# Designs tried in a protein design run: designed miniproteins, single chains, continued (3). Part 13

Each design is a single chain, and the fold is of that chain. pLDDT is the mean over its residues in the fold that is shown.

## One batch from the design tools (miniprotein)

Design m8447
Fold by ESMFold2-Fast:
Structure m8447 (fold): chain A 55 residues (1-55)
Amino acid sequence: MELVVDVTSDEHQRELGEVMTRYDERWRKAKTEKEKEEVFRELEKDLRKLQEKSE
């Protein structure tokens, strides 16, 4: 059992996990460099939205 005092809320951690899971799925489906760049841009947008929600 690992207890860590984290600045990030439980909700934020869960949403981050969902974003990362979604990114991983999209990345696996991306077969070209262009598609991979698009997936990465989507990740950046999702992460930005998470940062906004934390405020």
Scores: mean pLDDT 71

Design m8449
Fold by ESMFold2-Fast:
Structure m8449 (fold): chain A 98 residues (1-98)
Amino acid sequence: MTEEERRDAAVRAAEGLASPSISVQVAAMLMLGVFGITEAALPAIERALHSPSPESRVTAVRALGKAGTEEAKRMLERATSDPDPQVRAEAKRELEKL
């Protein structure tokens, strides 16, 4: 797999984080673990952070923690102000790992 193909696969996997299906969200997280979280996937993960589902936002927060970039850290810092207490707790936990 080329670096470009891996980036494209990571972006498509990240789109799954915004799915209303928990099974699709879990599959997306597993795929991001396989392909890696690239900077190209960050916009899709950011869209998932704006999902109306708290479960989708928690999954997006976990993906940002795996990315570990400065941009991902900025998105995690914003997620610590999320209206859902589970999303806030996960964002704080992921920030502590960085």
Scores: mean pLDDT 74

Design m8450
Fold by ESMFold2-Fast:
Structure m8450 (fold): chain A 66 residues (1-66)
Amino acid sequence: VSVEEILAVLRRVPGLTTEEAAEVIAIVRDNADKSIEEIAKLIQDRLGLSRRQALTAARAAREALE
């Protein structure tokens, strides 16, 4: 997980900690073959984010990893 990837998530979901943003990146990397909706569900379960925040974070992380 790079600092640039973490910052990309933090820019889209203000209020996350650096640790939480790093966890989002890790979840997206570990679940690359899953739908964005399934990844968002995992993020909600791990971090307690709303569905909308989790979807936004998942998309930001996927874009940063490409």
Scores: mean pLDDT 81

Design m8451
Fold by ESMFold2-Fast:
Formats: sequence, structure tokens, C-alpha cells
Structure m8451 (fold): chain A 78 residues (1-78)
Amino acid sequence: SPEFEAEVLLALGEMYLGIANVLEKQGRFDEAIEAYKKAIELYEEALKLVPEDSPVARQARENIEYAKKKIEELEKKK
């Protein structure tokens, strides 16, 4: 179902946020940025599959904002 597919995409996005956080702590900023970008892509795909007011949509939007903020912070270190 689209709802189940969205939940899988949300979980995969959360995995990429975890990878990005580890890379960031290791000073691997370019790789961390790419991982954050992958998370955003997955969350944007999840948002296409569920209603705007769904729990999945709310979590995806919060995680997109977090990842975007992280990318901006890390880009300033270059």
C-alpha cells in the first residue's frame, strides 16, 4: 500500500540521518552532506504517498527541516 511504502521510505530516511550524524562526528563533511541529501529525497518521496496531516508526513517534514539545517551548517565549513 502507499502508506506502507511511505513508512519504509521514512525508515530508510532515518537510517541515512543516522549515517550522516556518524560521518559528521568523524569530520567527513562532504559524505555527511550527501547522506543528509539522500534522507531528504526519501522523505520527499514518502510525502507524495500519504496525506499531508498523516503522522508519516509530519515526521518526514520535521526530518527534512533538520537535514536542511545540517546541510547549511556543514556547507559553511567549506
Scores: mean pLDDT 89

Design m8452
Fold by ESMFold2-Fast:
Structure m8452 (fold): chain A 116 residues (1-116)
Amino acid sequence: MVKVTESGGGTVPEGGSQTLSMKVEGVPLTETLVSWARQAAGEPPLGVGSTGPAGSGSGGAAGDRFTPSQDAAANTAYLNMTNLTAADTAVYYGVATPSRDGAEPAYGEGTQLTVT
C-alpha cells in the first residue's frame, strides 16, 4: 500500500553535487519516517540520512555533505549531496516507515549514482 520511487541518480563528476528524490505514495509524509541508505558493490547497506515526521533530520556516514529534507506538500523527500567523491558511488535507496503501529517499512528499487 505504501510505494516509494527514487530518482535523481546518474553520472556526476567528482567534486560535483546531486539531489536525490524519494516520492512516497499511500501515506502522508508528515506521518512517515523517511531514511536514505546506500549499498556499494560488496559492501553492507549504510545509512546516509533521515528525517522524522516532525521534520527533524539526522546525518549519516557522509556528515554535513549530505542534507536530508522533506516537502510535505509534494509528499517527497530529498537528499542533497555535495562534494561528491568516487567513494559515494552506490545504489541509493529511500525507505519510508509510517508512524502507525505495526507498519512495515517500504522501499523502492533504488537509484544508481556513479561519481567519476
Scores: mean pLDDT 76

Design m8453
Fold by ESMFold2-Fast:
Structure m8453 (fold): chain A 80 residues (1-80)
Amino acid sequence: SMSPEEQERKRAFLAGAIVSSYPLSKEHGLDVGPSGEKSLEEAKKIIEQWKKEGKDMKPYEEGKEEGEKAVEELLKELAE
């Protein structure tokens, strides 16, 4: 079973990936849909709470980088 610490790290990573990839996708004309918009709002709330609590932001930063890379790779595949 995954430890609570591992679960928290994965949540931070996922939140980072969402807050970076979703806005970047939208800027390039990719629709994230209503579910995506809701996920983005929740991810932003999670990150703001962690910043206020002084938690380690490294997993969030790693998630942001991976989210940006994922969108860049997708855009490269969709290049017109």
Scores: mean pLDDT 79

Design m8454
Fold by ESMFold2-Fast:
Structure m8454 (fold): chain A 57 residues (1-57)
Amino acid sequence: KRKEELEKKALEYLTKVLGMSEEDAEFILEELKERLPEKYEETLEKLAEEYEKFLES
């Protein structure tokens, strides 16, 4: 559940804030998940945190 929420926020950060296409953002996250699974959740947390900061401005 928490991982799914982090994935959504990370995707929103990549697409809404950084202007990536949804396809590119999904590709980056899948590559990270496959290559560095132990770092995946940590990276999602950081991206989700950046998205929350953006919303607070």
Scores: mean pLDDT 79

Design m8455
Fold by ESMFold2-Fast:
Structure m8455 (fold): chain A 73 residues (1-73)
Amino acid sequence: ATKEEILAQLKALSNQVEHITLEEGLEKGNAIIEQFEALKAEAESKFPNDAEVQEAIAKLESTVKHNGYLPSL
């Protein structure tokens, strides 16, 4: 994936996390976390020193941490 594709996917996941409900939390939250971990691994492998990519990852991690319906990363 390109840098732009990774950033777009991280933004899409962030939007999904912001709108997750308690009823969706376990099933949908686990799927989002798996997708995030896969994107983070790819981003760290391909763009390890890219500040924009690191900022996007940190923003999504913060969004997940502040969503009480999702398990810890």
Scores: mean pLDDT 73

Design m8456
Fold by ESMFold2-Fast:
Structure m8456 (fold): chain A 68 residues (1-68)
Amino acid sequence: MTPSVEELRERAEELLEELRRETDPERFAQIYKELGEVIEELLKQGDHLTAAELLERVSELLAERQRA
């Protein structure tokens, strides 16, 4: 079933917060994958602005993780 844009946005923010707190590489990869799927669905629903903003926030977080 296709979730609403509002639901996708809330889910993405939850996943982003989980991604920030996750220290296990395997769990990090799983959360990252789920977040990517949510962003893809936002694009499919036409919410390109929110998707772009989320991608920017994910890029910043990944840059921090690459430092580790």
Scores: mean pLDDT 79

Design m8457
Fold by ESMFold2-Fast:
Structure m8457 (fold): chain A 63 residues (1-63)
Amino acid sequence: GLEKLKAYAERLLEELGVADASREEQIAALTEYFLSQGLSEEEATTLAEHLVRLVEEARRRAA
């Protein structure tokens, strides 16, 4: 569910070296990753934005 997607997103940001980067850098890195996995530009961008938002909202609630 949602918690698994959040954990997956956090792990990807860590692996890409952008866990502590800006929102724009995180979206760009995830978009490039999903494009490399065969997603379309629209699908990659939408998914990247969604995952970054999930991580951001979770961190704001924890802080």
Scores: mean pLDDT 81

Design m8458
Fold by ESMFold2-Fast:
Structure m8458 (fold): chain A 64 residues (1-64)
Amino acid sequence: MERLEIYKQIIEEKKKLETQPLSEEEFLLLVKETLEELLKETTDPENKKKIEAGLKLVEEAMKK
């Protein structure tokens, strides 16, 4: 496949995932993975603190 087609497929899969029903566990896992990726990309200390706080809340929700 050409790179452009691969990117289009990834975008379509993300849109489907957003609209399809997810279990609470699957949703929390997806949020955790997204926050971990954002934390790796974020260099701003204030934004890092916000993402870390979000990760802590997700961990608490998963363990409840």
Scores: mean pLDDT 69

Design m8459
Fold by ESMFold2-Fast:
Structure m8459 (fold): chain A 68 residues (1-68)
Amino acid sequence: MDPKKFLEKGRELYKQGKYEEAVKYFEEAIKIDPNLAEAYRLLAEVYKHLGQFDKAREYLKKAEELDP
């Protein structure tokens, strides 16, 4: 399956406020393409909404390392 399809579904869930479900789809995208900087940025944003600020910082750092 194309990692972009998981990314797109995750974004739809994120727009609906379904943050925990969005995380699952972004994690699947990363499993297929571990260098997909956009998925790490979106995970950082979701974890900020979940109040998981340490995870948000880690994912943002990873995204910046992949696409500075």
Scores: mean pLDDT 83

Design m8460
Fold by ESMFold2-Fast:
Structure m8460 (fold): chain A 60 residues (1-60)
Amino acid sequence: MEELIEKIREAGQKLGEAVRAGNDEEATKYGAEVVKLTRELIEKLGEDATPGEIGLLIQK
C-alpha cells in the first residue's frame, strides 16, 4: 500500500512539473499514470473503504 501511494505522489509531482512547463504530452502521460495507480489503490482498499472515502482518493 505505502509503495503504491508513493508512486502516486511521484507521478503527481511529474504531472505538476509538466503542466507548469506547458508540456501537454508529458502532462497527459503522467495524468494517466496517476489515474491508473489510484484505481489500483481503490481496488485494494475497496473491501475496507466507504464510497465516500474512495471518492476522496479520486482526482476531480
Scores: mean pLDDT 71

Design m8461
Fold by ESMFold2-Fast:
Structure m8461 (fold): chain A 58 residues (1-58)
Amino acid sequence: MRSVAEQAEINRKVREIEEEYLAGKMSEEEAKKRLQTEVGMSEQAADDLLLSFKEFAA
């Protein structure tokens, strides 16, 4: 079970990836790879999160 501090770190990384992606500073492929490697998400979870970013980016 993750501690609150560990979850906060994960949330911070997700937000950073979202911000960089929406700013056009990283590709969809790079954002997906970072979500998998740094956050520990599955490929499907990373895809779903990127779709969510796109929906609210417009």
Scores: mean pLDDT 76

Design m8462
Fold by ESMFold2-Fast:
Structure m8462 (fold): chain A 71 residues (1-71)
Amino acid sequence: DELRERVRRLKEEGAPPEAIELMEEAAQLRDEAVALAKEGSATNDPEKFRQAAELFRRARELEEEALRLAE
């Protein structure tokens, strides 16, 4: 939801399409990471926690790149 609000703000501020697309991708990866982390907790599966951590890392990298392009 935070990242979706950032996407909306970038569109309102006239950010480059590339920045908007990267922020949207970051939001999707974050949502997937949250879902995997919840499933890992429910099933006690450490592999899902590792996968979630990797998706959170990639989401943060895309978010940073999107904000840099929006400047």
Scores: mean pLDDT 82

Design m8463
Fold by ESMFold2-Fast:
Structure m8463 (fold): chain A 69 residues (1-69)
Amino acid sequence: SYEEFTALLRKHLAPLFGEGLGGTAVGPDLRPWRDLPKEEVYRFLREGQGAFPPLPDEVAELLAEGITA
């Protein structure tokens, strides 16, 4: 579900979310990735970039699918 997907994102990408933001849970800003091919998003998640840590294969695949759906 979208709720389960969002929880998984927060768990693994917490450093990139606005920690301490009160109010309605705003999802991560996925707009830069939403229009990318799934393969490209998967590669990004697997390799990591800057403060974004590399994710395990199965997590990266699931998140890439959800982001680009």
Scores: mean pLDDT 57

Design m8464
Fold by ESMFold2-Fast:
Structure m8464 (fold): chain A 70 residues (1-70)
Amino acid sequence: MLEEVKEEFKAEMKKRIDKDPNLTPEQKEEALKAIDEMDYGIAIARARREGRLTDEQYQKLIDEYLKKKK
């Protein structure tokens, strides 16, 4: 349910970015990537805080997340 709302929100933002004629394709791609990456990091931190992830699972996901970051 929350993931569904987040996907709808991301889709809406992506449509807005795609429809903006003042943005270059490079800028659009960068913006879309930032949106996806922000949601992932926030979701992991929240799950850890709520006790849904163990310390071991949290550390593994953070390592993978940071490895994906440039």
Scores: mean pLDDT 63

Design m8465
Fold by ESMFold2-Fast:
Structure m8465 (fold): chain A 79 residues (1-79)
Amino acid sequence: MTEEDIKKLIEETVKNMNEEEREKLIEEFEEYLKKEPKKTKELFEKYKKEGYDEETAKQLTFLELIYEDVLKAVEEEKE
């Protein structure tokens, strides 16, 4: 899966979410910002530079971090 594939997947995920679900993503972004501030900030600034608003950038950043963690876990299980 390429970075572009991940980006499309997270964008579609956010579009299909209701307001409550999107607010939860922002809360999770804040938790990641506490645990991994550098990586979280770099991804957030990337989405801001692409023209996303602050709330959407936070939501996309959190989803990308989750997808990266899931991909890493799957790769560790593959022989």
Scores: mean pLDDT 75

Design m8466
Fold by ESMFold2-Fast:
Structure m8466 (fold): chain A 80 residues (1-80)
Amino acid sequence: GAHERGRELFERARELFKKGLEAFKEGKYEEAIKLLEEAIRLLDEALPLLPEEERLEAEIELGLTRIVLGVAKMLLEKKK
């Protein structure tokens, strides 16, 4: 059902966030940006499919992903 699909998309987004954060920590900002942008895309798709009690967790994850993405973009510009 929709809730199951929402959870699958959320889990995929979380895995992409973990990989993006790893790339970020290693100074691979271009790789981190690509992974984090894909995570945001999946979170946006997941949010309307998640039950209400799980939406807050996904919204927090989305906010955190956007913050890390913003920092990665700033640091990439400083290294160019």
Scores: mean pLDDT 87

Design m8467
Fold by ESMFold2-Fast:
Structure m8467 (fold): chain A 72 residues (1-72)
Amino acid sequence: SLEELIEYLEERLAEERDPVVRAALREVLKLVKQGDLQGALEALERALKQITDPAAREVLEEVRRRIEEVLK
């Protein structure tokens, strides 16, 4: 659900220490809270193109999966 997605994003953002991943999560959370799930996916894809660290990419790919589940 959208509510569960917002909760997950807020929890991840609170625990994240990488400033680049934090910036990406903040932008995605902002767009998700606005109901712009398509914009959130676009922001996430832009971040994934800039991030090469495997652990950071895995976090953002999980966020993408969760947004796609809400869009079903």
Scores: mean pLDDT 85

Design m8468
Fold by ESMFold2-Fast:
Structure m8468 (fold): chain A 64 residues (1-64)
Amino acid sequence: SAVVERVKEHEAAELKEKLIEIGGLSEEQAQEVADVLIETGDRRAAIEKAKELGVSEEALKEIF
């Protein structure tokens, strides 16, 4: 539904901001993590992608 899609996009945008500011990722890297969340709907898959890109365990706890 359009409402669910907009909510997911908003959550992905907030996630990107946190990944950049707290996780230390570039905008491109943060977009890769947000894309995983949008495509899968799985926060665990997004967390694993952020780990692959070098986000620390402490930052992951603060972001997710």
Scores: mean pLDDT 76

Design m8469
Fold by ESMFold2-Fast:
Structure m8469 (fold): chain A 60 residues (1-60)
Amino acid sequence: DKVFELELLAAMYYIQAGVYNIIARIAEKKGKLEEAEKYKKLAEEYRRKAEEYEEEAKRL
């Protein structure tokens, strides 16, 4: 089921984006500003990828 596969991919990327956001917040709290920026960018990238898969699933 292609729709189910795309929805699972979207869910996985959303979960990973959430994890990266949590890591970024921990890094910020510990004063690791370069690490915080790195993980914020990764979170944004994974969130966008999740949105792409979610929209692709809706088009099928």
Scores: mean pLDDT 88

Design m8470
Fold by ESMFold2-Fast:
Structure m8470 (fold): chain A 87 residues (1-87)
Amino acid sequence: MEELKEEIAKKLVELAKALGLETPDTEAGARQVAELAVELALNNPELLEELIEKLKELAEKEKDEKVKKLIEEIAKLLEELLKKAKE
């Protein structure tokens, strides 16, 4: 779980860089979002499943190939979180 949380945070930082949104607080913000994803996987898996589906739809409509790939990787990591939370 912790390793997967770190991986999600890392991909969120990469996404922020690709979007031109990188700030000195980006790493801390990414860690907070990853923590929220873990909380959702444990306490509200249905909401996380809905968010994953919305991310996949967003990735399909994304024109920037790098941003698209990062969103797809984040969605995949969130699916792994759901799987581990059910075990």
Scores: mean pLDDT 81

Design m8471
Fold by ESMFold2-Fast:
Structure m8471 (fold): chain A 119 residues (1-119)
Amino acid sequence: MTLEEAVERLVKLLKDPSATKEELTELLKEIAKELNKEQQNKLLHLIAASYLKVVQKDYETAEKLVEQIKNNKVLDLVDEFDDKLAEDLANFIFNVFKTTEERQKFAETLEEFYEKSKP
């Protein structure tokens, strides 16, 4: 799996009104197994940037994280994206973005930031 494929699959699932937390957990576990460490950390920075923009309205920090991805200057947030982090992240997303409409906005921001993060 590429980072692009991981983002596309996450965006599709988050936009689906029938999507469950369990389905997101399984997708994140698959992503964790198939992405390398650099791609895992880039994805985590994209998720963090999207959260900062949508929930915290911290546009400056969000833009800095996207620029770090674009320049390949990503900090190591994790040594490995394990099953526990996948479960915790899925739980976090569904607890923060409780409605389908909120998850769609988050997904749209994730997609936008991924496009902006391309070299």
Scores: mean pLDDT 84

Design m8472
Fold by ESMFold2-Fast:
Structure m8472 (fold): chain A 85 residues (1-85)
Amino acid sequence: MKEIEEAVEKFLSSEDPVAALRELAEVLGIPTDLSPVTLGELVGSRLIQEGRYDLAIPVYEKGIELFPEGTSLPVLLEQAKELLE
């Protein structure tokens, strides 16, 4: 879906990445009232479910950069990289 790709690009390049992450969550049908760390986890997982490992990887990488307190994000990133191969 074009809207998913555009929302991911906006999240990766935005000066307000948390707001862009909420927009991406809305596009994917994920509740937007969750914590930013939880949104990053669920957005990446939804992209994996859609077969978009190519989009899930940069989303998790950006999530780790923005939310270093999110200990699950590095584990999810490694799992996504394994699925891409």
Scores: mean pLDDT 80

Design m8473
Fold by ESMFold2-Fast:
Structure m8473 (fold): chain A 55 residues (1-55)
Amino acid sequence: SIKEAIEEVKKLMEKYGVSEESIKAAVDYLKSLKTDEEAEEALKIAKDVLEEVYK
């Protein structure tokens, strides 16, 4: 769900020490999504990007 994706992304970004401004932007983007499928895709991309950038 969109709500679950928001929670997961927020936790991951906090874990990697991402700025509050970036976390807010990501959460606002996820809140704008219309479907669970879009939320799942966004979560997967966020995980991949965070793992690549912050290792």
Scores: mean pLDDT 76

Design m8474
Fold by ESMFold2-Fast:
Structure m8474 (fold): chain A 56 residues (1-56)
Amino acid sequence: SSLEKKAQELLKRSDELFAQADKAYKEGRFEEAAKLYMEAAQLYRQALELLDKAKK
């Protein structure tokens, strides 16, 4: 479904942002890391909401 496709895209973007956040954290860029972690978590939450709607 279109919702599942959107959720998969959001999960991919979330994973990419988590990887960027981990790199930033490892490089001592803590403010950037925190922002990237927050953005990743928000996309992950949105993906889960879309998957929940796809089941209903």
Scores: mean pLDDT 87

Design m8475
Fold by ESMFold2-Fast:
Structure m8475 (fold): chain A 74 residues (1-74)
Amino acid sequence: MKKEEEEKAKEEVKKAGEEFKKAVEYALKNGSKEDALKTVDTGIFYAKQASKNPLAKKEAEELEKELEKKKKEL
């Protein structure tokens, strides 16, 4: 049991990841490189906090890695 809590935690991390990726692209197109970097750093911080939850640790660690890679591409 608690499968619903695990699924919810994983979905929350995935949704947050999609929103951070969209926000970074929006900042690059409509703002500055500094705005994009700030958005990526906020996303990385979120992913690190989310990885402390064992129910979503794998998804959070994958998100952190993706955002760190995106930061290096900026």
Scores: mean pLDDT 81

Design m8476
Fold by ESMFold2-Fast:
Structure m8476 (fold): chain A 93 residues (1-93)
Amino acid sequence: SEEELRRDILETLERAAQLLKSVTNDPEILEKVDEILEELRKAYQGSLDEFIEAVRKAIELLREILEKYKPPADVQATLERTIADLEAAIERL
């Protein structure tokens, strides 16, 4: 269902945010992560188009973090899988 898929996406992004917070103390990364989570939680109560747009912004932030900050290999692999899962989930919405 759409509700279950939206919840799974939100929970997946919240887990990714927790993982990032566990491996970095960079205030720029932490601020961007918190801002995106707040936008996502707000969009979760909004239209489908608003929710999809918020998820796309979160995916782009995860890609930026992977390219610029080069986390440890295990974290990189987890985030790459998270991006793929989120892209697949959006296509199902």
Scores: mean pLDDT 84

Design m8477
Fold by ESMFold2-Fast:
Structure m8477 (fold): chain A 61 residues (1-61)
Amino acid sequence: LVGKLARAVAGVPKLSDDELELRKGDLVEVLEVVDENYLRVRSLTTGEEGLVPKSALEVVE
């Protein structure tokens, strides 16, 4: 997963300062696997980094 591109399959709200807000269809780079439920990613649209749920992302090959 690290170094891969992923796409948001749904909108993701920013509920805390450590999280990243995404819109459906946004592309992100996976920077780190934090745990079983969360990834640290960088938005390719905004350049912002933060935590997002794994379930909200689909890996782009």
Scores: mean pLDDT 79

Design m8478
Fold by ESMFold2-Fast:
Structure m8478 (fold): chain A 66 residues (1-66)
Amino acid sequence: MEKRLKAIEKIRELSEKGVPNEEIKKTLVDEGLYTEEQVDTILYTANKLIEIGDEVEAELAARRAA
């Protein structure tokens, strides 16, 4: 669990820096900590969490304006 959360954080940081998902995947696989299949699953989860976070931030901003 903790290891997966750390991977999600790293994916978010690299994505924010403009690193493409394919390079992020290679970085995680090259570290030898994850298989390609595991990285694909983590990337999918991280991207979904980012989407949810963006939606929540937008909703909170709208509520603060009210």
Scores: mean pLDDT 71

Design m8479
Fold by ESMFold2-Fast:
Structure m8479 (fold): chain A 96 residues (1-96)
Amino acid sequence: SNAIELLGLVNSVLARGTATDDELAQMVELIKKLSDKELERVADRLAAITGDPALREPIYETLTQIKNETDEERAKQLVREMLERLREALARRRAG
């Protein structure tokens, strides 16, 4: 499933630190293939891994923005910003 593939790729990138340009492009393509229901499930899962339920809505908003973004470079930048936010939340969870 596109959602499972996306979550796997996100987890790999978060463990490694930084995404390659090809991985950012792949994440954009996977996000664009998600149904509305899958988009909600991905947002729920990503918020759950951070331990911060307040991130669910910002993640959902960013995923929706990426799905509707027509500029590929801008879409990749939005993915990068989302990954950075997820990394920061995971770092806070580990420190607490």
Scores: mean pLDDT 86

Design m8480
Fold by ESMFold2-Fast:
Structure m8480 (fold): chain A 56 residues (1-56)
Amino acid sequence: TKTFTVKATKDGAILWRPSDVQRFKEGEVMEVTIDPNKMIAGMFEGPVEAGYLEIV
């Protein structure tokens, strides 16, 4: 299990996790704990590159 701290830079940020979907409001900071073997490829990189999420 690996923990990531993510911050939403825009309203409507969505993180697709293996078990659920997490929606963020602008300015929200959340710890996301996930099994790296079950991680969807690019699940953080896509929203971060699009400017919706920032990894702290």
Scores: mean pLDDT 72

Design m8481
Fold by ESMFold2-Fast:
Structure m8481 (fold): chain A 87 residues (1-87)
Amino acid sequence: MSPLERFKIAIEELEKSVELAKNLLDRGQKDAAITLAEATLKVANRVKEEIEKARDEGLISQEEADELMKRVDTLIEEAKKIIEDAK
């Protein structure tokens, strides 16, 4: 599996985690939503670091890295919002 394919799969899994955290919050499961959103945030930051490393090593292009990082940054902001809204 290529690095690009692995990152796309990881981001899709993070997107599903964010959606699940939103659904938990909507159902009043605040503690579960916070726990999942915090876990998602931690994983998203690791994925971002791995994307930067892959770009620096020439395994993906700058354009591919920028697109992936934009998606991850969106997920980071959504996870932070879930945590804030669950207070």
Scores: mean pLDDT 88

Design m8482
Fold by ESMFold2-Fast:
Structure m8482 (fold): chain A 60 residues (1-60)
Amino acid sequence: SEGDLIRATAYGVELVRAAGLNPDEAGPRLYALVRELLAQGASVEEIKRRLEALVAEMAA
């Protein structure tokens, strides 16, 4: 749903900010992942875990 996309995107933005990453570079990658996971019917918990893993990968 649009509401789920918005909430997941907001969570991703907070993770990017906390990690000190560039949102213009990280944002499109997080958005694409959220869209993919929502299309697969992933749970909120799964989406959060996958966003955390992606941000950790980008910050490494």
Scores: mean pLDDT 81

Design m8483
Fold by ESMFold2-Fast:
Structure m8483 (fold): chain A 64 residues (1-64)
Amino acid sequence: TELAEKAKEKAFEVFELELKKGKSKEEALKIAVQYLEELSKRTNIPKEKYEEIKKELEEKAKKV
C-alpha cells in the first residue's frame, strides 16, 4: 500500500518533469509508465496496483 502510493507519486512526478523538459504528452506518458514498470518490478508492487496507477497516469495525460 505505502509502496504503491509512493510509486504513484513518483510516476506522476516523472510525467510532469518530462512535460517541463518539452516532451510531448505521449512521450512523457511513455517515460512515466516505463519508470512505473521498473519501480514496480523492483519494489514488488502487486499487478492490480500497478494497473490502477497506470490507468490514472493515462487519465492524467488525457486531461493535459
Scores: mean pLDDT 81

Design m8484
Fold by ESMFold2-Fast:
Structure m8484 (fold): chain A 68 residues (1-68)
Amino acid sequence: MKKIAVVAAPTKEQAEELAKKLKELGGFDEVILLVGKSVEEAKKIAEEIAKKTGAEVVLFATEELMAE
């Protein structure tokens, strides 16, 4: 089953940094960056991706975004 990481961060730099770490860890077929989205919006987008693709989708949010 395809596994997708969805990375949510307030800035592009933070999203790319987290995505790089996830790619280095491995285990994901695809990494999608969401910049400037709230955690709630990111969850909805991740659920939509999972429904459209049938893949396992894992949401990763930066600490700053999770506090909002």
Scores: mean pLDDT 77

